# Designed miniproteins, single chains, continued (4), part 87

Each design is a single chain, and the fold is of that chain. pLDDT is the mean over its residues in the fold that is shown.

## One batch from the design tools (miniprotein)

Design m15207
Fold by ESMFold2-Fast:
Structure m15207 (fold): chain A 76 residues (1-76)
Amino acid sequence: MPDEKEIKLAFAEIYLAMAKLDVERGNLEAARESVEKLEKIAKEYPDDPEIWRILAEAYRLVGDEEKAKEYEEKAK
């Protein structure tokens, strides 16, 4: 489907923005939910380095440095 990946990339950026907002508000539980949605998108498009970069940044925002580093390597 021509626009499926583009739509999912847009959702990935939205979930990252939601996670940033939730972290700023101190709502780590809501931020982690957004990160889990991002992880599902990244696993759906494993050959897209941009999605892995977004996921790595999201995990870094919620304090999971180990997962952030792991997914950053996938984005290279």
Scores: mean pLDDT 79

Design m15208
Fold by ESMFold2-Fast:
Structure m15208 (fold): chain A 75 residues (1-75)
Amino acid sequence: NTGERGKQIVAKAKARGMSMRELARELGAGDRADFVASGILLAAKGYSQREIADLLRVSPGTVSRWLRRAEALLA
């Protein structure tokens, strides 16, 4: 469930004192940090992987990779 994954990512980052933009930078997003942060926040708001991909003009696989990388970093 993309929404549950997004909420867990946001909750774990908050517990570590990390903003979504800071998390995106730690994931190596560089100049795309705000873009990746927006994708994770949309997931936490309950948007599906497909909806986020359509909104941000990326593939669903790109959104899936962002969520997996964030989960791995916060494990």
Scores: mean pLDDT 85

Design m15209
Fold by ESMFold2-Fast:
Structure m15209 (fold): chain A 59 residues (1-59)
Amino acid sequence: GDREKAIEFAKKMILEGYSGKEIVEALVRNFGLSEADAQEVLAEALQSIDLGPDQHGGV
């Protein structure tokens, strides 16, 4: 569905080196998501990338 496409799009932007702010803005503009929904999609995309232990506070 649209959520799955949004997550895949967010993953591509993460791999391209975009900031979280840019990704959230792109999700809002391209998928018509609220800022809260875009933040949730970004978090889910980050969880799907198997590179988690980079010493960031989230684990």
Scores: mean pLDDT 76

Design m15210
Fold by ESMFold2-Fast:
Structure m15210 (fold): chain A 55 residues (1-55)
Amino acid sequence: SRLDALLAELSAHTGLSPEEILAALRGSNEERRRFALEHGVSDDALVELHILLNE
């Protein structure tokens, strides 16, 4: 699925497990932005992942 593919890409990019990425996305908007900045992830990628998780 698109969700699985995007999680795999983000996991490879950040060095974090898919479970750690999902935990970060369950946080507040501020926590998600901090995660993006700390790990060099684009806001667009996080927004897409958040939408896919809430389908």
Scores: mean pLDDT 76

Design m15211
Fold by ESMFold2-Fast:
Structure m15211 (fold): chain A 99 residues (1-99)
Amino acid sequence: MKFAAVEGPVHSRVAVHEAALAGHEAYLLEIDGTTIGAYEDPSLTGAKYDFTKEATVTRIDRETGRPAETFPARVDFYTWTPPSPTRRLSGAVEIEKIE
């Protein structure tokens, strides 16, 4: 499933906290010194594959909105072309846990 992606150390944390408390699956990604918030958005369409990177991923607890568990993952990044003028999203991601 694709997750909506939001960049920035404060903005990402606020977005995933709010999404988790609203009952959505939400994660914090740390990759190459960047913090990205990812949360479930079933309306997410039209983003196209761009690149894949490995990241440290933290699941956000839906009851507390706080970090729960951390694991390594392969993350596929998707972007809109042109960037959507109505979305304050960096793009979309798919997360695959590394064993």
Scores: mean pLDDT 74

Design m15212
Fold by ESMFold2-Fast:
Structure m15212 (fold): chain A 57 residues (1-57)
Amino acid sequence: MSEEEKEKILEEAEREAVRLYLEGRYEEAAQTLRDAFEKAGMPEEGERRAQYILDAY
């Protein structure tokens, strides 16, 4: 997957995660980031970002 393709996937996932987070759906927001980062080949980074959401609230 190209770097530009990865950026688009992650940017769209960030937007969706923010939407879910504002609705109080923290677990769904975290899962959205995990799935996107796994597709981008960065599952460990996805897990870290998911934990940041869950730890914040």
Scores: mean pLDDT 78

Design m15213
Fold by ESMFold2-Fast:
Parts: structure tokens; sequence; C-alpha cells
Structure m15213 (fold): chain A 67 residues (1-67)
């Protein structure tokens, strides 16, 4: 849905800015709002990468969830 797409974009932007915490938060929101398995998985991976402090990986998975 549009909410998941917006959160994916926000997670990608936060990751690009080096803000792993914001990217993690976006990933969790994608996981909760996701209407399908692929978007849910990408959101979970973004959240996990953000929690590990990997902003680049979180941004990558955030973009994946947006598409």
Amino acid sequence: GEAASRNGRAAAEAGAAGDAAAASTGGYHIQKLAPNEEVSRAGREAAEAGQAGDAEAAAKYGLLAQK
C-alpha cells in the first residue's frame, strides 16, 4: 500500500543520510503494514540491518520494499 511505499522511501532516505535508527523504524513500519510477503520480508530485513547499525543495508532493503 501507499503507507508501506512511503515508509520504504523514508527508510531509504534515512539510510542514505547515515541514520540507522530512523531506517530501522521505517523497516518495522513496512513489516507491520505490508500487504504481501515480499514487502514484509524486505521491511523486516531493513529493520534488522538498522538495528545492527548498517544504514546502507537498511536503505537497500527500504528501496526494495518500495518497489
Scores: mean pLDDT 64

Design m15214
Fold by ESMFold2-Fast:
Structure m15214 (fold): chain A 80 residues (1-80)
Amino acid sequence: MKETIALFLIAALEAGVLVLKRLMEKKGYPKEEIDKFVKEAESMIEKARQLLKEGKYDEAIKLANEGIDKVTAKEREVLA
């Protein structure tokens, strides 16, 4: 169960980052700001994937949720 939840949350985070990147581009955000956000989010995704490979499902879930919260917060800023 926890492995499946971790996989789902990591996939959701990856999809959220991709959607947010396109939204920021369409809203005319500077490339530097977009690249900085994407780099930070990709770092979290890589760490969450590594935790998943190590069987640290609770830690992977926590990090993926933190990433999703970050994406959601940025999306609200971009849409405001």
Scores: mean pLDDT 86

Design m15215
Fold by ESMFold2-Fast:
Structure m15215 (fold): chain A 91 residues (1-91)
Amino acid sequence: AEAAEEGARRAREAAERGDAREAARAAAEAAAGALAAAPKNVGAEAAGGVGALAAAAGAVAGDDKGGGRGAARGAELAAEGARAGKPPALA
């Protein structure tokens, strides 16, 4: 779960720098983190898939600022899915 959130943070930082490739990489890490949680959370799997698609769409757009923003949005969706599927504490 933290991996997805970490990826989302990095994607936002890269997007602010106008680094679409770095933002896409961070979004891929966020999506991978959400997918790793998928066996425990169906919501995380769905968010990871949407995040990966958003990152790919951003990259294809070929607009550094647009591509970076798309990747950052996808990473945020993946992180939200991972968080929503994991309760804060069960003890």
Scores: mean pLDDT 60

Design m15216
Fold by ESMFold2-Fast:
Structure m15216 (fold): chain A 99 residues (1-99)
Amino acid sequence: SKKIEELKKKAEEAKKEAEELKKELEEAEEKLKLAKKAAEEAKKEAEKNPEDEDAKDHYESAEGAAEKLEKEAKELKEKYEKAKEEYEKLEKEAKELEA
C-alpha cells in the first residue's frame, strides 16, 4: 500500500509537470506562428523592394526571431514528450500494482 501511494504521488507530480510544459509549448507555438507570419510579410516587402536595405534588414531580423522561437518550441516539445512518457509509465506501474 505504501509503495502504491508513493507511485501515485510521483505520477501526480509528473502529470503536473507535463501539464505545465504543455501550456508552455502551446504558448511557444502561438508565438512561433505569429513570428513566422511576420517574417513572411517582411520577406514579401523585401522582395518587392530589392534595393531597400532597411526592408532586407527587417526581414533578416524577423527570420532570425522566428528561427529562435522554432528552436525554443522544438526543445519544449521534446521536454513535454519526455515528461508525458514518464507520467504514463508511472501511472501504468501504479495501476499494475493495484491489480
Scores: mean pLDDT 87

Design m15217
Fold by ESMFold2-Fast:
Structure m15217 (fold): chain A 64 residues (1-64)
Amino acid sequence: MPKRVTVVNADDGTVVAEGVFDSEEEALRAAAEAAGIPVEELTIVGRLELDADRLVLLVRGPGL
């Protein structure tokens, strides 16, 4: 089910990616592409469900 996902760097609060995604996996791939790192190097460290249609993913990765 598509949700508005905001992917945020957990270390500095910078928004890495934001949009409407069909899955959390798609949102992570978008964030990894924007950061220029492989998606497997991106770690979810937190998850905030703001409502049924909005999700914030807190991530860490090398060089974010």
Scores: mean pLDDT 80

Design m15218
Fold by ESMFold2-Fast:
Structure m15218 (fold): chain A 58 residues (1-58)
Amino acid sequence: SAMEEGLKDLVAQTVKELVESGLASKEEALELARKNLKEMGYSEELIEEAIKYAEESL
């Protein structure tokens, strides 16, 4: 859906910014994103898709 695609893009952009600015390692940024999405109540399937998309976008 458009909302799920928007979420994936937002997560990928946030992870990329954290890594490229030196604020977090790739592993730290991905784990922070996963934790935040879980706290917001997103499904495990959507979380894993967003994290995979973010990792592939680095």
Scores: mean pLDDT 83

Design m15219
Fold by ESMFold2-Fast:
Structure m15219 (fold): chain A 55 residues (1-55)
Amino acid sequence: TDKLVEAAKRLGKIGKEAAVKILVEEGVPEEEARKLAEKYAKDGYISLEDAEKLK
């Protein structure tokens, strides 16, 4: 998702809760969005590299 990558690029990393909201806004079901965020989050944050994998 381009929005997730843009957010991570501006912030250097994106919080897990913020990532879930962005994924849901882009049409990912909430349960799937939570699973993806949990999978890629380290200490509650997703790195830019991991955000690009969520495209």
Scores: mean pLDDT 75

Design m15220
Fold by ESMFold2-Fast:
Structure m15220 (fold): chain A 123 residues (1-123)
Amino acid sequence: MIGIVATARAAPVLARTLDELGLEGHKVILTVVQLPSESLEEARRAAEEARRLFKGDTEVIVREPTPEQAALGRADPVAGLRAMLEDAANELKEKYGIPVFLALTEDEARRAAVEAAEYARKQ
């Protein structure tokens, strides 16, 4: 089992690359984080597209910012994004005891998919 935390922009590219690499026998838990600058509908659409693109065993979760994260993101978008990613990654690590990969951009999504597939092959 593998955790991945992605932005709405990164999530479809991540899902497609994971599907191409093949993670048969491995469950992927994908958390799509809604940025304060994005609508919840944008994050949900990205999550539904990711779920459709990855044909393997997956659970796709949409995570909204907390009031504190939303306030931080309005004042400092970089700090807000970092706080959301750290919290989402820690939630997956604590709940499941799994490795967690991060994908902020489409290029990071491709790299995270490769790293996740390499991890899966070593187990």
Scores: mean pLDDT 83

Design m15221
Fold by ESMFold2-Fast:
Structure m15221 (fold): chain A 92 residues (1-92)
Amino acid sequence: SSMAEEGAEYAREQAEKAGLEAEGKVEGNTVTITLRGATTSQQMAALAGAVGARFKGAEAEAKVSGDTVVVTVTGKDAEVAAKGAREVGESL
């Protein structure tokens, strides 16, 4: 497994601990974390996590649709992608 896959799994586990239904997907150096059943507070936390990922050198954005949040984190390499994904998980 790549470091990016480990970062995605960490974020998924943190989301589950927060009571969210979560999916992680990795394509190259891009981690996509889908959160379902998110409260407004959890949506704000996911957005804060995307900001944290940017401070780790990743490109990151969070999109909200109803109670679903999709956070996309892209790194220059798998290590940066993993660090960004962990920031998203830690925010939840």
Scores: mean pLDDT 87

Design m15222
Fold by ESMFold2-Fast:
Structure m15222 (fold): chain A 89 residues (1-89)
Amino acid sequence: MEEFAKRVIESIRKSVEKEMPISKEDEEIIKEAEEELKKLIEEYKEKLEKTDNEEEKKKLERELVTRMTAIFLRTIGDLEDLRLERRKK
């Protein structure tokens, strides 16, 4: 889980670095996404530890992946919007 969050953040960094060096504003957006992912993972870790039902565990795992994917897509969009604004200046 923590490894997956690191991989997501690393993928974001690699994608944005290909176009332009990471700025201070980019770092702030990435940091906020990383903190949000860590909180989400901790929340679902706690829920998974309290759940003995295998079907419910699979449901929680799918929900976690869906929510992590939403954070990833939002973060990429925010970074792309910031870069488009820089190109206009």
Scores: mean pLDDT 74

Design m15223
Fold by ESMFold2-Fast:
Structure m15223 (fold): chain A 50 residues (1-50)
Amino acid sequence: DEIYDYLSTLSDEQLKQLQTKGLLDENNNLRYPLDLILSLSDIEREVSKL
């Protein structure tokens, strides 16, 4: 999965910030319903704002 491959390249700090924003759960999985809506480019855009 391209999204989870990308997430595996992120720092612990970036992952924690995405969890705080409500994009990821405690296991670094995309939260429902975002897992149905977000593309890789949407996630890259959110990371660029961190």
Scores: mean pLDDT 80

Design m15224
Fold by ESMFold2-Fast:
Structure m15224 (fold): chain A 61 residues (1-61)
Amino acid sequence: GREEAIEALQRELGLSRAQAEGVVTLVRELPDDVAIQYLMKYGGLSREQAERAVEIAREHL
């Protein structure tokens, strides 16, 4: 669920709780390719980090 996704994002990528909550929101509201692009451009994540963040969120949502 949402909390498991947040905890996994914090553990695996070192994101803050606020950053992890942002990832979950974007993945829920946007197509995966758009969420990846947004996380790279505005979230400051590399492509690899953004792709992994979306995968982690999908695994737990």
Scores: mean pLDDT 86

Design m15225
Fold by ESMFold2-Fast:
Structure m15225 (fold): chain A 60 residues (1-60)
Amino acid sequence: MIEELKKETQEGLKKILAEIRQLQAQAKDMSPEELARKREQINEEILKLSRETQKKYEEL
């Protein structure tokens, strides 16, 4: 159970890092509003991953 949660968390973090790198590469071609939306979305994904992991621990 815990090992599966760790794997899911690591996969989620890897995905978020890839999105950050994509955002940095595309940042120059994006509008300020698109940049703000992408940054907020990434931040929400980080928070969601953290909360989902905690909820799964609470269900155990």
Scores: mean pLDDT 76

Design m15226
Fold by ESMFold2-Fast:
Structure m15226 (fold): chain A 89 residues (1-89)
Amino acid sequence: MKKAEELKKKGEEYEKAGDKKKAAEYYLKAGELYYEAGDYEKAIEAFKKAIALDPDNWRAWALLAKAYLELGKYEEAKEYQKKAEELLE
């Protein structure tokens, strides 16, 4: 939890500095740690921020889909998985 918050804060710092790629990378890492901790709502927030800054990052879409699946939101999970697949190929 604490490390995920630190990575999220770094994402915010890079976003303010205009480094969208670095910001997206840190938000993605924060989301991964929230997901591993079972905090799927915070994982979704972080993955959505990563996608807003780097919408071509297929990993962020795939992880967003997994988090929605864990919350039982199957329609949203399927939609986000499709976006990840479109970007991978």
Scores: mean pLDDT 86

Design m15227
Fold by ESMFold2-Fast:
Structure m15227 (fold): chain A 77 residues (1-77)
Amino acid sequence: SSRANAVALLRAIAEVSPDPELSRLAAELAEAVEAGDLARAEALAEEVDPRLAALAAADPSLPARVLAKARAIKAEA
């Protein structure tokens, strides 16, 4: 499902990111999405998006590592 895909991707970002603030925000966003708390999810996404973009620009390997981790999380679910 799209929700399960989004949650797995956000949890992957939280585990792979070397930025502890991005990891915390991504984990909180995953919980908000899983709970269906759209207002909280929107607020957290506004903080996650620019941090994730900056990290991806600094580390071109990050997108592939995040996708691989998200796939592994989904396989375990």
Scores: mean pLDDT 85

Design m15228
Fold by ESMFold2-Fast:
Structure m15228 (fold): chain A 104 residues (1-104)
Amino acid sequence: SLTQSPASVTVATGETATFTATASEATADISWLFQKPGQPPEVLITNGTTREPGVRSRVVGSGGGTTWTLTLSNLQPEDTGRYWAVDNSRMPSVFGQGSLLTVV
């Protein structure tokens, strides 16, 4: 299983938010996805730490084994949405429950 924390967080513009994904077994193939309200999900991070092209340097994936972290610094209102961790080391891929970020 893959558990995300926190489930929901509200932060001020310019602050930092951190999301953690905890896997029941060690993995090296974690992706982080972001979905704006009313939009399809987009990929931010692959292989736990690799930013996709066009993703800002303020978006950082880190961690290893069973604990993986997405850190978002200098938050803007445009960062409001749902963030998913996906464990791709399993067939089928295992999705976390998502974490809701609100930037005010």
Scores: mean pLDDT 83

Design m15229
Fold by ESMFold2-Fast:
Structure m15229 (fold): chain A 65 residues (1-65)
Amino acid sequence: SEVAKLQAQADELKKQAQNYYEAGREAEAAGDKSTAQEYFKKGDQLQAEADKLAKEAEDLAKAAA
């Protein structure tokens, strides 16, 4: 279903965001502040996209009911 596809895509983007947040924390711990900020920014962008797709999946599921 389209709902399942959007949810799976949202889950994958959320997973990618978490990977970037972990990489950002590691860079920060190593003293690489600029690399850490870039990773956190990428994580935030992916998380926002995941949230958008998750909402789209929810809205689509409700419209089909």
Scores: mean pLDDT 87

Design m15230
Fold by ESMFold2-Fast:
Structure m15230 (fold): chain A 72 residues (1-72)
Amino acid sequence: MLTEKEKRIVDAAYKLIKEKGYKNTTLDEIAEAAGVTREEILKHFKSKDELIKKAFDKMVEETRKRVAESRA
């Protein structure tokens, strides 16, 4: 279960990775986009890799769900 703040951080990471890729996405950019500090990200996700893993998992899950749903 994610808190409102954790959801915001994951959403910011997800958007940045979609726009510019994993290699070009930094914790500082994610912090700025989410309106939090880099230290806050590390408190919630412990590392950049943990955050990126959650953002990537959300991206894959969201994409699979959208592809599985028929057009109305």
Scores: mean pLDDT 73

Design m15231
Fold by ESMFold2-Fast:
Structure m15231 (fold): chain A 65 residues (1-65)
Amino acid sequence: MPVIEVRVDSDEERRGLEELATRFVERVNRAVAEAKSEEELRERVGELLREFERELARLRARLEA
């Protein structure tokens, strides 16, 4: 299956987002493989989403500085 590509205007922003997205996808795939129930998967993905949002905010701050 083809990999999802993130599309953004700037090359710098795209690279930063791509790195964050790759890490997020890797962690989600691990959660899917290791989760023993849908509830556990939902909780793990929720935690990963919160981490991703924090990293995204940090990246945005760095790019605008």
Scores: mean pLDDT 73

Design m15232
Fold by ESMFold2-Fast:
Structure m15232 (fold): chain A 57 residues (1-57)
Amino acid sequence: GIEAEVLRDVTAVGEEVITIPKGTVVTVLKLENGLAEVQLPDGRRVLVGAKDLKVLS
């Protein structure tokens, strides 16, 4: 996956609904229709808006 930084506090939807703080680095697994499936540092997978992410590479 590609590493990306969260640009703002984001409510993410996956197995559960959570808030991801601004500045969190996530791994992008899939990007489709403006949504990114990401893996959080704790291993959870969620969907976030692609525009709320800054790709680091």
Scores: mean pLDDT 79

Design m15234
Fold by ESMFold2-Fast:
Structure m15234 (fold): chain A 90 residues (1-90)
Amino acid sequence: MEAFRREATAGVAVLAVAVVLSLAKKGHPLTEEDVKLIERAARLALESGDREAVRTVAEMAREVAEVAPASEEVKKRVEEIARRLEEAAA
């Protein structure tokens, strides 16, 4: 039961950020809802204890901050999320 919940939680976290990254690569500007979704995905990845999921979410979040059209404030928020995940996965 617990192992399945961990895997499902990690998968949901990765998928959520992957969707935001896909939209960002198509030039969709980051919304406040997108940032909150990335924050929630980061928490789920950390709670799952899946180090690979944490690294994947961190990598995708960093790419979102790099490629997405957004204000510097919003980009810095996403970059900070990625940085915290990178530190947790080290």
Scores: mean pLDDT 83

Design m15236
Fold by ESMFold2-Fast:
Structure m15236 (fold): chain A 58 residues (1-58)
Amino acid sequence: GIKKAEEEARKIAEELGANEEEIENAVLSVRDGLEAGASEKDVLEKVRKNLKEQLEEK
């Protein structure tokens, strides 16, 4: 369900070295995507891509 996808998004963000704000944004992005009818795989892949792009600018 949505809660498991949110938990996985949080773990992905933590593994990539995201800060608390970036983790919260990743979780919200997954929730919004799933509520909009996107697949869990697509929202998690998008979150991972966006976090990598953001962290490369650090």
Scores: mean pLDDT 78

Design m15237
Fold by ESMFold2-Fast:
Structure m15237 (fold): chain A 59 residues (1-59)
Amino acid sequence: SSMEELKKLEEKKKQMKESIEKLGKETGDYALANKGLEAVEKNDLEEAQRLGVQLALSK
């Protein structure tokens, strides 16, 4: 059902936001972290994950 799919999406979005926020703080790259957070808000989880990897690589 669409409601169950939305709930699962919101849970994944929450986890990705927390990871990106943590990586942004650790790297100091708030501009890249904000792009990742925008991707999460747009439901583009693939792009959000890609940006999260870029943040992790800049440690």
Scores: mean pLDDT 82

Design m15238
Fold by ESMFold2-Fast:
Structure m15238 (fold): chain A 77 residues (1-77)
Amino acid sequence: SVRELAEEAIELVREVGERHPEARALLEELVAGIEDALARDDVAGLVALVRGAAIVARSLGDEEAAARLEEIARQLE
């Protein structure tokens, strides 16, 4: 479901923040955005935010989290 995929994305983004404390504030902002998009039934916004989180994870060298976030975004489409 959209909710289950969004919840998995939130967990992954939080885990990236635990590994990269320097990016934690940005990643927490992305989590808040994902939660807001989900609450508003904004699937297009949710996809964009999850893809944004994947780009941030990749920039931090977290290729595994980035790949899973990209897959979640594809499943949400």
Scores: mean pLDDT 88

Design m15239
Fold by ESMFold2-Fast:
Structure m15239 (fold): chain A 68 residues (1-68)
Amino acid sequence: DEAIHRAAELLRQGRFDEAVKLLEEAIKNAKTDEDKALYYFAMAQLARVAGDEELAEKYLKKSRELKA
């Protein structure tokens, strides 16, 4: 997944805001629920790293619902 790889690279460089923006664009442009679920899961990981536990749980729930 190209968006996940790019987001991971941005995170390695400490470019958190760009990683978040990239994943938000990926969610908007995703054509399948499977891809959206993957991107929401990645957003949950970013939120957890940022210390936003409520946002992380919200994205995890959204990811799970899309895979059901």
Scores: mean pLDDT 79

Design m15240
Fold by ESMFold2-Fast:
Structure m15240 (fold): chain A 61 residues (1-61)
Amino acid sequence: SPLEELRQRLTEIVEEGRRNGWSREELAAAIQKEVNRFQEEHPDVPDEDIGAVVQEVADEA
């Protein structure tokens, strides 16, 4: 599903940020950029579902 793809991409962003020593602000900006891109490609997906995936990745990261 699109949400599984989003979770995978966000997980990859978090891992890249950790590996490269990104600040919290840099990581948040990268996540927000990916979320904005996903919303533009999938305008039919509810914001609440996107937010749930973001929260899952943040809690597991």
Scores: mean pLDDT 81

Design m15241
Fold by ESMFold2-Fast:
Structure m15241 (fold): chain A 68 residues (1-68)
Amino acid sequence: MPSRAELVERLFELGERVEELRKDPSTPEEVKKELIDLLSQAYEALRAGDYERAAELLEKLEELIRKA
């Protein structure tokens, strides 16, 4: 199981990338919304102590960032 510290670090790193993509006018609005939604869900999962769900959501977020 990933540690809370590892998930928090990944959340901050991916959050910075989401912010960069949000500021990029070439990123589609649907992609920006999905990035924000995934980031919010990952944060809520971490807050709830659901580390498995948080890890899954962060992986989906990272995949979406790579495709954007």
Scores: mean pLDDT 82

Design m15242
Fold by ESMFold2-Fast:
Structure m15242 (fold): chain A 77 residues (1-77)
Amino acid sequence: DKEAKEEIEKLLKKAKTELEKEAVKKLEELYELYKEGKVTAEQIEEAVERVRKEAEENRVDSREFVAEMLIEAIELA
């Protein structure tokens, strides 16, 4: 529970670009909403795919980092 959130916070500290930092913050927000029952697993999957696609469309060098981070956040939830 809180350990999962702490791991996401560690990823935020390791994030080097503004895009990576914003992605981690969004993951933290989605994780909290999931814990509160305000979002479904399907909504989280959709959000993950959206962020991954946006990173790819914007040709961000850290696309794989963002994708891995999102997948790990879902696994921790």
Scores: mean pLDDT 61

Design m15243
Fold by ESMFold2-Fast:
Structure m15243 (fold): chain A 56 residues (1-56)
Amino acid sequence: MTVEELEASERETRARAAVHDIKQGVPLDEALKKYGISEEEIREAEKQMEEVSKKM
């Protein structure tokens, strides 16, 4: 993995953690600040998590 790929992977992990926090009642803006990610990254992670859940 390149440094860029590792960084992208970490951002994806943070986005997934942010989605989890939001489902627990954390406001979107708080999650964005806490994880240092964009709203689009959160939306993408939510979609990915939903697809995985339906495949189980």
Scores: mean pLDDT 75

Design m15244
Fold by ESMFold2-Fast:
Structure m15244 (fold): chain A 86 residues (1-86)
Amino acid sequence: SSLLEELEKLLEELKTASVEEALEKLRRLYDKLSKSDDPIAQGAAEAIKSVIDWIESNPDLPDSKKLSLAQSFVAHILKEIKEHLA
């Protein structure tokens, strides 16, 4: 699937995921994208890693806040990539 399709799918899945499920999905996508030869995919991987690191650094925040911020960050990454490809 395309990078955009994978990010759209992730964003949709984050709406119903637990924090544990969200982190697993983010880590899997990071691992996949970090192995890509595409510089855009590598940039997206680094941005996703920043989201993972932020969630893991704030364990005392409510799950709803962690998920809301994860969704906002992934939506921002998706928007930036769409604007770059347009």
Scores: mean pLDDT 83

